Designed miniproteins, single chains. Designs and how they scored, part 7

Each design is a single chain, and the fold is of that chain. pLDDT is the mean over its residues in the fold that is shown.

## One batch from the design tools (miniprotein)

Design m225
Fold by ESMFold2-Fast:
Structure m225 (fold): chain A 82 residues (1-82)
Amino acid sequence: SLVEQGSIALIRGDYETAIKLFEEALKKDPENTTALWLLALAYEAQGKYKEAVELLEKRREIEGSMGPFEEYVLEYLKKKAA
């Protein structure tokens, strides 16, 4: 899948390829919460904190709520984006 290919690129530090693959996954399914999460991590790795925040807020809205770990990551990114 595009998400699996993107995840492999992300683990290898190929953030450009990872972003393209996750964006393609989101074109096919805009509510793919896994792709939103992993794309946010790829943007964080590139220092694109505002873009990462927007993706995680969209993921939270789709899911209705988030767990303590996801909430911690979102608050961390918001502080970096300020």
Scores: mean pLDDT 86

Design m226
Fold by ESMFold2-Fast:
Structure m226 (fold): chain A 71 residues (1-71)
Amino acid sequence: MKAEKARRLAEEAARLAIEAGRAKDLEEAEKLAEEAEKLLEEALKLADPELQEELRRLVEEAVAEAAELAA
């Protein structure tokens, strides 16, 4: 069930990406963003190519929201 683990990791990555956008402290934001990126990389390693595309989309949407919050 690597696919289920990949999906869970990507969901956590998306959540952390949004939190990074909310952070006013640049150091805290950077740590959260690095954690999110790390979780996404782990998720993509566990996922088949079709699932990888879905997981990337989920995290990219979260990163876009984070960018709006940080602006």
Scores: mean pLDDT 79

Design m227
Fold by ESMFold2-Fast:
Structure m227 (fold): chain A 55 residues (1-55)
Amino acid sequence: SMDEIRQLSEEIERLTRQLDEAIARGDTETALRLAHQIVELSERLQALLDEQAKA
């Protein structure tokens, strides 16, 4: 749904800001965890976009 797409996009943006902060601080473990979460959410977002394109 469009609402899910918006929510995922906003969450990815929020996590990306946290990732940038973790990198700046040299917090490698937090940065890796955030990077993995961003990848998973990005894959979910892509799946929803692909589904919408088929409609």
Scores: mean pLDDT 86

Design m228
Fold by ESMFold2-Fast:
Structure m228 (fold): chain A 72 residues (1-72)
Amino acid sequence: AAEEEEWKKIDEANRIVAEGYRRLLAAPSPEEREKILEETRKKVADLVGEKQAESFVKMLELALEDVRARRA
């Protein structure tokens, strides 16, 4: 039942991305935000592979840029 394990990996990746996004929003400094983005990227890539991870990373990068713009 590879399907069940596939769903667990995707679900876990979504949890990692959600946590990373929350941490990005809460991070007080650009340095911490970049660190969180990098850690989240690596964890997601380990679970779902590079192609899926790229989509998640792009969303996090946009979120990081949006947070930076709003904090100015």
Scores: mean pLDDT 73

Design m229
Fold by ESMFold2-Fast:
Formats: C-alpha cells, sequence, structure tokens
Structure m229 (fold): chain A 72 residues (1-72)
C-alpha cells in the first residue's frame, strides 16, 4: 500500500480503538453513539482518500473522550 493508504488505515484504526476503549470503560450510551458516528466519518473519509477529514474525525473522538474523563 502507499504511504497515504497506510496513514488512512491508521486513522480509521485509531477511531475504532477509541470506540473500543469507550465501550470497555462503560462510557454513556450517548458518547458511544457519537463515537460510532465518528468511526463512520473516518471510514467514509478513508474511502475518498481524504486524510484531513479522517484526522478531524479522530480528533473529535479524542476530545469527546477527554470531556467524559473530566466529568468523572
Amino acid sequence: PSREELELEIEVGLARLILGVAKATNAPEEVIKKLEELVERAEEAARRGDLEAAREAVEEAVKLMKEEEEKE
């Protein structure tokens, strides 16, 4: 695969990993649903070869997880 294809696979993998961590840590259902939508965005971006859009989806997922951690 090309470097760009590998970078897209990494971004999608990160989005999926974040969702998995949220499920493992019993995040609220609303958070899980939003993360599932962000995984779908990352996957659609990857199908288009849009690395920037894929990265933005992962960044939103990270921010969402940080906000849940801060709520305690």
Scores: mean pLDDT 80

Design m230
Fold by ESMFold2-Fast:
Structure m230 (fold): chain A 80 residues (1-80)
Amino acid sequence: SPEERLLQEFTQALTDGVLNRDSREKLIEIVRKQLEKAKKAGDKQTAELAEEVIKRLEAGEPPEVVHQDFVLRAQALLAS
């Protein structure tokens, strides 16, 4: 589905950013791009996840922790 595709693209983009050791600012920009895609597609679940990830990164949480929590939530949504 389009929602599964956007969530998979978001998961891959964030994972790549964290594995590349991108800065917090760069990770926020990556997630903001995914948020805009989700909003344009009307994908509320992916948009809500992206907003939460941005909020947590802006609050100074470790990117690795935010990424691990996100992957668990994304896997739960994709597990069907």
Scores: mean pLDDT 84

Design m231
Fold by ESMFold2-Fast:
Structure m231 (fold): chain A 95 residues (1-95)
Amino acid sequence: NSIIDGIIANIRRIATLSDDAQREAIQRIIDYLTSQGQRGLGIRLGATIRRFIRATTDAQRDAYLAQIRQIMNQLSDSVLQGINAILTRIIAQYG
């Protein structure tokens, strides 16, 4: 899924930015998914992104990326586009 691949690229970019940028991106995703009736998936996605960013080994990063993809596969393309727009805005603001 090209939208999911774009989101993963943006998550990887945000992982290189400040702690403030990372925190804002995660909170915006949770708030957005909550507004879409997907609070549980939003909390899981936010927690998994945070674990990905904090991972100390390539094996841990790969495992969390797989979990992020599994969560996103449960979301519609319109919701995924909304997530991607949020991440793109955060990168523009902090990058």
Scores: mean pLDDT 92

Design m232
Fold by ESMFold2-Fast:
Structure m232 (fold): chain A 85 residues (1-85)
Amino acid sequence: DPELEEYRKLGLAIGLRRLAKMLMNDKSRSLSLDEALEEAMKMLGVTDPEILELARELLETMTDEEIDELVDRIREKVRELRENE
């Protein structure tokens, strides 16, 4: 299902964003945004450059509150798609 695949990619991008922000906030590390995203990709085993670009865009354009609302909407949409199977 291509729609479910798009939500999977978006979920991974949100995960990368959250992990990158945690790594950047670690006072023992002086990581740039790009270094934090690369480290997050390695930790999550993500190799898709589309997911990396989406995570970078989400870091630059969305607040944490907007991301939390987006996660809730994705969860509801994924549940709805699975219920229609």
Scores: mean pLDDT 77

Design m233
Fold by ESMFold2-Fast:
Structure m233 (fold): chain A 69 residues (1-69)
Amino acid sequence: HMTVEEFLRRVAEKLGISEEKAREAAKKLGIDPDKPVSELTGADFEKLAELLGVSPEEFYRAAREVAAE
């Protein structure tokens, strides 16, 4: 039910990254910010982590925290 935009905003907050940078990363990957985050693939998550300048492990930890909220 959480949108990609809301998910990325929260992940960016956990990682100390600007929401604007997270939004631009999704845009570069052609990801619709209004799509449910459940429609993202593992490859999408890895590419988002790369564009945000964090490791996949760090990204997944933040993603798990957001999913628990």
Scores: mean pLDDT 80

Design m234
Fold by ESMFold2-Fast:
Structure m234 (fold): chain A 61 residues (1-61)
Amino acid sequence: SMEEIKKKLLEEGLKLFEEGVPVSVAAQKLANKGLEAGLSNDEVSELVAEFVERIARIEAE
């Protein structure tokens, strides 16, 4: 399902952050993979925004 694809991509993005990849680079890779997986531009934008927001919350703690 599209929800499972979004969850998988978000997990991959978080793993890249954990491995020390810059947030901007991880977000770009997430967006590219989302488009390849068949997500719309709006869905990719929402996914990237969620990813960036989650990283910001992690870094604030």
Scores: mean pLDDT 84

Design m235
Fold by ESMFold2-Fast:
Structure m235 (fold): chain A 96 residues (1-96)
Amino acid sequence: SAEEELIAELKEPGDVVYRALSDDEVLIVGKDPENGEILVGRIRAKEPGTPLSKLAEILGEWLAGAGWERFEQHVEVDENARKILEWLRARRAAAL
């Protein structure tokens, strides 16, 4: 499954990988930087037919420091995906 393939790509605590399952759904998998727990989350477009390029744009704004209110205008994020995205942002900030 896509989930099993993404989990196999995680090597170290803090690793995050994602894959588009369709034009409006993304599977995101992360390994907790503190305890190594694997979380599986989903990001879904709120509007049918939202281009995948729009999800990439929204993720770019999120990584640049945009708040959840702006991120969730066009996408629905489950609790696991929310935690994983916070790890991804923290990792990017540490690399600067």
Scores: mean pLDDT 76

Design m236
Fold by ESMFold2-Fast:
Structure m236 (fold): chain A 56 residues (1-56)
Amino acid sequence: MRKFAEIVREEVAKHEDVAEGLIAGTEAASRKYFSKEEADKLVEEAKKIAQKLRDD
């Protein structure tokens, strides 16, 4: 979990839009630590969270 969170945090810091960074970070981290199916589910969840952040 900590290494996953670190990758996501680094990507968020690189992007001006927190939602974009969250999606990019989740993609990068999930591909390293999870199976293809689990990675796809995590990316879909991150996109839903990102959409809520943009709508807020």
Scores: mean pLDDT 74

Design m237
Fold by ESMFold2-Fast:
Structure m237 (fold): chain A 69 residues (1-69)
Amino acid sequence: SMKDELKKELLKLIGEILRIIGEIIDLEAELKKTEDEEKKKKLEKEIEELKEKIKELLKKMDEISKQLE
């Protein structure tokens, strides 16, 4: 069923989002411990890139959810 395949894709996207959230938590923890300004800047950029990736994945989830209606 096409609906079953779309549900599988949705679960896959949810899994990817949860993994990225975990990575952000780890990077935020590292950022709090970091005194080096260059390293802070790199960590902040990585966190922002991961947040943007979550936004893209959420948009894909919305598109799939609309197809399941």
Scores: mean pLDDT 87

Design m238
Fold by ESMFold2-Fast:
Structure m238 (fold): chain A 111 residues (1-111)
Amino acid sequence: SELNALIGEHLGPGLVRAAELAARGAPPEEVARAIAEGIVAAYEAVTAYLKSIDPSAKLELELELERLDADTARLTLTFRVNGEEIYRLELELDRETAELTRRLLEEALAR
């Protein structure tokens, strides 16, 4: 899928940066910001692409946070076009990083 490839291309750098930051012991806020920036970049790229080929297409981001235990949470990100799932990503993160990532995304995607 061209859309799936486009999401991976724009999301990938943010996720790589987040992994490098986490490996260096960076604060949860810095890791969360890297993840959020990657997701926003993917969303903006897909939005621009869809507007150029089909202005009627509706892009939706669905974000789910599930607490797995005291220290870990699963963040699930789903991209939908016209109600169809085109991309799904599941991230297992420390709870603080997961909660900060959700918050940053809600703030960035709000009008």
Scores: mean pLDDT 87

Design m239
Fold by ESMFold2-Fast:
Structure m239 (fold): chain A 50 residues (1-50)
Amino acid sequence: SDEEKRKKEILELEIEIGMTRIQRAVGLISQEEGDKRIAELEEKIEELKK
């Protein structure tokens, strides 16, 4: 269903946010780059919830 597809896409974006937080925490990316990527992913999740 469209709802199942949307839930899967949201879950994948949430996983990417989690991975970005880890990469930021261990210094693989900067705090600023990590924050920017998380914000972009959160915007995508918000659009999918419409």
Scores: mean pLDDT 85

Design m240
Fold by ESMFold2-Fast:
Structure m240 (fold): chain A 57 residues (1-57)
Amino acid sequence: SSEIDKIVREAMQRLVAGEDVEEVVREARERLRKAGASEETIEKIVKGLRDFAASLA
C-alpha cells in the first residue's frame, strides 16, 4: 500500500511539473506491477492519472 501510494504521488508530481502524460503513465504502470498491484488496480490508477492530467490543461 505505502509503495503504491508513493508511486501515485510521484506520478502526480511529474504530471504537475508538465512531464509527458503517456511516459509518466507508462512508467507508473510498470512500477505498480513490480509493487504487486493487481491489473484492475493498475487500470483504475492509470485512468485517475489521465483524468488528473486532463484537469491540469
Scores: mean pLDDT 86

Design m241
Fold by ESMFold2-Fast:
Structure m241 (fold): chain A 55 residues (1-55)
Amino acid sequence: EVEEELLELAKKALSGEISGEEAGEEARKLMEKYGLSEEELVDLLRKAAIKALEE
């Protein structure tokens, strides 16, 4: 699920396991993998970051 992969990515970025640049590259790969538009990617990343902060 793209939401699950983006949530994992957001958690890794917030915990410092990966850099923001690396997180951006992984997010772009997910965009290509799932056929997301830039608008969809931004919306899903925002939701993923909110969920990650709830943890």
Scores: mean pLDDT 75

Design m244
Fold by ESMFold2-Fast:
Structure m244 (fold): chain A 80 residues (1-80)
Amino acid sequence: EALREALELAERALEALREGDVETAIELLKQAKELVRDVDPFTAHGLEEAIEAAEEGDVEGAIRAVETAIKQLRRKIEEL
């Protein structure tokens, strides 16, 4: 459940980044990170990297980090 909710938030954050809505993306990524921190610390770290890139204005880097986190979340959900 937490992983699926985090995936939904990460996918929405990716769309926000592509639309140039960086503030919304950061908020969604912070929520996704909080949901996975205790369940999947590796993906939580990837989401933190995406947040840092977005906060620095590196939208391309943030997009790549979020895409990687989405792939990891999808893989984890498939294993459940």
Scores: mean pLDDT 85

Design m245
Fold by ESMFold2-Fast:
Structure m245 (fold): chain A 82 residues (1-82)
Amino acid sequence: AKELVQQAAIKFTAAAIALVAAEISKELGDPSAEGDAKAAIELAEEAKELIKKAYEAGGLSEEEAKELLEKLDKLIERAKKI
């Protein structure tokens, strides 16, 4: 449980950083924007799987898991617009 929560936090943070990088690159017209957006989506999807596993293992409450999954879904939606 603890290891899954820690891995989820790492992937979530990495996805958020990649999204911010993609949005900044998009504003600047940098061709790396699409690659950063793709990385953000992949990391966010990995984080979603880890959150689901952490919830099933009892490391997260239902409310915590739902909140984190909703945040990741919004992150993926933002990345898809880049």
Scores: mean pLDDT 85

Design m246
Fold by ESMFold2-Fast:
Structure m246 (fold): chain A 62 residues (1-62)
Amino acid sequence: GAAAEAAVALARARLEELARKILEQNPEAKVEIEEVDDFRFRLTVTVDGKTTVEELDASLLL
């Protein structure tokens, strides 16, 4: 429904903004946004050989 679509869009936009900020500070960073499930996203950031993974559940934005 519209609320679920809005939550998913908001979660994606939030991750894209975070990825943009990371790349502005670390131009050589590798940033990947992955859709794990209908409401779950994974952000993977690799900087100087170190990889960090964060997950976001868009349903929590409803």
Scores: mean pLDDT 78

Design m247
Fold by ESMFold2-Fast:
Structure m247 (fold): chain A 58 residues (1-58)
Amino acid sequence: SAHIERLLAEAEERLADLPEAVRLAFLHELRKTLESMSDEEEMERTMEEMIARVLAST
């Protein structure tokens, strides 16, 4: 999905300051989560929630 690839690229850029291992693990989890969804607005909301969570814990 072109939409999922764009969201993953945005997440990678936004998390560039995180350790590589943490960033790669997050991107893998995000991809699997987004691939289970069909609604673009829900995908965007889910990405924002997951990014907020990882930043709060790291």
Scores: mean pLDDT 85

Design m248
Fold by ESMFold2-Fast:
Structure m248 (fold): chain A 64 residues (1-64)
Amino acid sequence: MAEEEFKRLKEEIKRQLIEAGLSEEDAAKTAERAARAYMHLVSAGRPDQAEEVKQQIIEEALKK
């Protein structure tokens, strides 16, 4: 597993979620889930689905 890539992606998503109004704790949990789903789908050769699922997880957290 590309642990460093996962870490960087998680940090980037976390920052975006904090800017969108999530608490640091909720942003960290959501970013980890989104990053894991993204990395899994990219590894499966489905980068388009990776973006869609990542965005779905982010919006699920933001809709309350």
Scores: mean pLDDT 79

Design m249
Fold by ESMFold2-Fast:
Structure m249 (fold): chain A 70 residues (1-70)
Amino acid sequence: ATRYTVRLRAYDAEGNLIAEEERTFDSVEEAMAWIREFLERHKDRAARIEGQLLRDGEVVADVVATPEQL
């Protein structure tokens, strides 16, 4: 079965890592929903969020959010 892995890191305004999470999902819809949830959870504290969405080990999307997007 196709698997989707999301790896995300959130950093504060001083460059400190405040959250790091990795999860695997059976659907891209679930993976994208979790990315949105992660961004929402950290929007008030994070100055930068970065990561990748992988499909069966291959990068299919990059996640980058800056203060302008939060």
Scores: mean pLDDT 80

Design m250
Fold by ESMFold2-Fast:
Structure m250 (fold): chain A 102 residues (1-102)
Amino acid sequence: MTPEELRELLRQLEEVAREAEELVHTEAMERARKAAENGVDFSNLPPELIEELIERLPETIEQARRAIEAYQEKETEAIRTTLALLGVQLYVGAAVLKYLLK
C-alpha cells in the first residue's frame, strides 16, 4: 500500500472504531483506544506480523460495519461481543498504522 492508502485506511479505522465504541463500551476497547492515542512502538515485532495485521484491516473494517448495522437492527449479546472484539482490533490496527506513518 502507498502512504496515502495507509492514511485513508487509518482514517476509516478510527471512524469505525469510534462508532463501535459509541454502541459498545468495554475496558479492553478503552485500553486499546488509549494505546492508539498515546502511540505504540512496534519496532520489536517481526515485519511479517505487521504486514499480516495490515492485510487483514480492510476485512476487519467491513466486518465491523456489518456488525454495527446488525446491532442497530437488533441488540443481542452475541453481536455486542463481536463489536467489542472488532473495536479492539480496529484500535490496534490504528496504532500499527500510526507507528508506520511516523
Scores: mean pLDDT 84

Design m251
Fold by ESMFold2-Fast:
Structure m251 (fold): chain A 110 residues (1-110)
Amino acid sequence: NSSEKERMIEKVYEWTREYLLNELGLSEEVADELLELIKKEREAILAGDFEKAREYLNRIREITKKLGNERALELATFTLVLLDDIENGEINESQLEKRIQGFLSPNIPL
């Protein structure tokens, strides 16, 4: 259902923005720039424009490196994987919540 997919995609973007602001302590300007780059990377992937997708990914890498914030890059990658799974119909809203909780949990590999 396209309406359900759109709702899940909007939830992912809203959650991603909140995480950038509240958990990573980024400014609204930086959080919004990273979110727009994530959106553009996804749009490029969906269009099959992998050169453009790489350009957006490299810009995310440059910003996160300048900030010294590797978690922001991990978040961008996690968000794009979630969006891909939603687009392919591989997860529902309950599974989406579980994926988000998994990212938020302290995942300290021993």
Scores: mean pLDDT 84

Design m252
Fold by ESMFold2-Fast:
Structure m252 (fold): chain A 94 residues (1-94)
Amino acid sequence: MEEERRLEELIEEKAEEIAKLAEELGIGDFSKEELKEKAKELLRKAREAGWSEEELEGLHNSFKGEIYTKAKRYDLAEEYAKKTLEAGKAIAAK
């Protein structure tokens, strides 16, 4: 019950973070609202498919890496790709 509400709040926060990041980096491919809705939909679908909070964090980090790549911030894109890989390893160890 409380977990479901917490996960919806987490999804909303993560989607807003992605949209805000893209806006701050001047990515013109999508509007802030379009990016937020797309990120929210993706995270919600993953949750409905039974993904854990750790898996959702990995997906969020992957999305941030893609945003940084589009902004040509390759150093930051590499950092988020590494975080995504580490999250995947942690999941595989269970």
Scores: mean pLDDT 72

Design m253
Fold by ESMFold2-Fast:
Structure m253 (fold): chain A 53 residues (1-53)
Amino acid sequence: MIKVKFTIEFEDGSTEEIEVEVSNLFEARKLPSLFEKKTGKKIKSYSMEILEG
């Protein structure tokens, strides 16, 4: 399991930080699309930080 932290900026200028555990980096890459679906907001930019070594 990989623990990752997302810092997300939405097109409306709002920002959120989310920590999630994923099986691999391919699953982590899908999370931004799920965040857009969950919130109904489009992502302008995001950064991802791996927290688990």
Scores: mean pLDDT 78

Design m255
Fold by ESMFold2-Fast:
Structure m255 (fold): chain A 58 residues (1-58)
Amino acid sequence: SVREAERLIEEQIRILRESVERLRREAGPADADRVARAERLVDEYIRRLREKARRLAE
């Protein structure tokens, strides 16, 4: 149960990372600042999710 929840969270993190990578690849020079901000916000959110997942696995 806990391991299945952790796997689901990890899969969501992977999807988020892929979305950010896609945004980065599709963005032009004019979007660089917006992409950088989006990357930081998503990375912080992912860190929070991983912290929660680790606590659930304890």
Scores: mean pLDDT 79

Design m256
Fold by ESMFold2-Fast:
Order: sequence, then C-alpha cells, then structure tokens
Structure m256 (fold): chain A 66 residues (1-66)
Amino acid sequence: AAEEAARLAAAGERGQAAWDKLYNDIKSKVPDATREEIAEAVASVDGAASYQEVVNKTVELIKKKK
C-alpha cells in the first residue's frame, strides 16, 4: 500500500500532465463540459484498450449526462 501511495505522490507532476492532455482532448470534443464532469466521466471508464478508447468513452458519458 505504501509504495503505490508514495509513487503517486512523487509522480504528481507526471500524473497532472497526463490528466491535462486527457482533459484537453475531451474538452475539444465537448467544450461545454465542466472539469468536474470530465473528471467523473474519466473515473467511470475502466479497462479501455487504448488512449483513444478512453477519450471516446469519456466523451460519450459526458454527452449522455446532458
């Protein structure tokens, strides 16, 4: 448990950069989406085969909420 928590904390900058990329890609497809809507939709995506599938599923979840 401790190693994963420490790694996530130490990789905060890397995690933030990855999240910013994902946020930007989703926001470009659904400009009306809020940061909270995007974060919740991303958290609902599991087991995606590729980055593109994560983006597509997240966009679909956001559109479904509207």
Scores: mean pLDDT 68

Design m257
Fold by ESMFold2-Fast:
Structure m257 (fold): chain A 65 residues (1-65)
Amino acid sequence: SPIERVREEIDRVIAEIQRLLDDYRAQAATLSPEERRALEERTARQVTELVERLLELERRLRELE
């Protein structure tokens, strides 16, 4: 159903955010302060884009109910 497809996409985006944060935590421990800052900035941008996608998907989900 359309509702199920949107929920599956929400779950995928949440999993993607979690993977990015897990990757950041794993890498940050081995990086210099400068490299860590660069990774932090890149991760923050990617997470922000995914959060915006989640907000749009939540709006779509409400419209389908």
Scores: mean pLDDT 87

Design m258
Fold by ESMFold2-Fast:
Structure m258 (fold): chain A 83 residues (1-83)
Amino acid sequence: SEAEELREKGEEAEKKGDYLTAAEYYEKAGQIYEKQKNYKEAFEAYRKASLMLKKVDPNDNSERVKKIEENALKAMFKALELE
């Protein structure tokens, strides 16, 4: 799956300490999982994207981080609506 490939690229970037690249791949993976209605995986991917950005700057309060965190929360709520 394209989402799984992007998630794996994010994990590879994270292992190399390239947190900005990892965040980009995790965010893209989250977007594709969300389109597939795979909300649990979307939530996990968005959460990792936000975590990676905060590893670059722990005080990052940018619009990008806020948007990713909002997308994570939306995915979490949708996942919880499924029995």
Scores: mean pLDDT 85

Design m259
Fold by ESMFold2-Fast:
Parts: sequence; C-alpha cells; structure tokens
Structure m259 (fold): chain A 98 residues (1-98)
Amino acid sequence: EELKKRADELIEKAVELMRKGLELAQSSPKATPQIIQALKAGIDFAEKAKESPSYLRAAVEAFEQAVELARKQGLTDIAKIFEEARKLMEEALKLYEE
C-alpha cells in the first residue's frame, strides 16, 4: 500500500540516523548509560512501528527524550541527528493521523 510504503521509508531513514547517533554516542566519553538506553528504546519502537503504527508515538517520544538527554550532556552533533530522526518519525505519524 502506497501510504504504508511512504511511512516505512521515513521510519527506515529515521532508524538509520538513530543508529548513526548511537555509534557516535557509544564512542563518546560524555554518553551516559541513560542516553544509550533511550537511543536503543527509540530504535526498537521505530522498528516495531513498521508492523504497528501504534508504536509511532512512542518512538517520537523516545527520540525527544534522547535529544533532550544528549543536549544536557553537550552532545550537540548527536542531538542534531536525533532531532532530524524525530522529525522524520513525526512526519510518518502525521501520515497515519490524516
């Protein structure tokens, strides 16, 4: 279905960005276990959202939490990547809400 394909493409792009952010966070001495856990949770919810759109809101919330935690630790590059991923997931959520 066209709508599902468009949403899945946005979700896949968001997951790719979050995975990149996770790699950067894991290599950073400023990254706390809490940030790593928030990132992994966000990726997990995003992947589940491909099977069930009900996970999209949880994924957006997890990405928002990851952005906030990264900004508080001064991980500005990582926070920018997460914010970009959050916007993509929010766009996917909007497709299902309309």
Scores: mean pLDDT 80

Design m260
Fold by ESMFold2-Fast:
Structure m260 (fold): chain A 61 residues (1-61)
Amino acid sequence: LTKNEILLLRFLEANPDLELSAKEIAESSGLSQSTVSRHLRRLEELGLVEHNKETGKYRIA
C-alpha cells in the first residue's frame, strides 16, 4: 500500500459505521477527489474497502 492508501484506510477504520463518497473523503483528508477515487478503487480491488454501487459510497470492509 502507498502512504496515501494507508492514510485513507486508517481514516475509514476510524469511522467504520460511515459510508462516504470519494468527494466527502477528499474534503476530510485534504487530498484531491481524483487521488482519493484512484486509491479507493485500488483498496476495493484488494478487498479492504466496500463500494456501494447504488449510492457510489465507500466503507471499510
Scores: mean pLDDT 82

Design m261
Fold by ESMFold2-Fast:
Structure m261 (fold): chain A 66 residues (1-66)
Amino acid sequence: SVEEALAVLSEYVSPEELERIKEALRAGDGETLDRLLTRVLIRNNAPPEVVEAARVLGREARRRQE
C-alpha cells in the first residue's frame, strides 16, 4: 500500500525529504517523484524494500494523473 511504502521510505530519508515525496504524490507529479526516489535508491544502493516502495508510489502517481 501507499502508506506502507511511505513508512519504508521514512527509514531512508529525512522528514523534510519525506514531505517533498508526499507533496509530489499529492500533486500527481510523477517527474518530481521519480527524481526524488531515484536519488534515494542511488544513495542507498537500491535496497529491495526501497525498490518496491518506489514502484508502489510510482504506480499511485500515474493513477492520480489518469
Scores: mean pLDDT 82

Design m262
Fold by ESMFold2-Fast:
Structure m262 (fold): chain A 95 residues (1-95)
Amino acid sequence: SEEKIAALREFALDPSASPEEIEAAATELLKEFVERKDLEAVEALSNALSEVALEWAREGRFERARAAVLQGASAGVILLSEAVKKLVEEKEKAK
């Protein structure tokens, strides 16, 4: 998973990569990690995409930044949903 995330980050930071290619590659990797229930990989992917988005935004390349943000936000929503489920379960067990 770490090697795939590193490869995606390198690809997404390449100026020759289009916004559509960044979004497609990030979507495929997110789908793989979600289907495997690898939440650590989802978190690592979310962090990597946030870094990519900030780099492109800093350079004024907002379409590329947006492509990375959309998939990073999707990963973040998945992580938040799982964290909320765990908190609810712990609260129920404490009663």
Scores: mean pLDDT 77

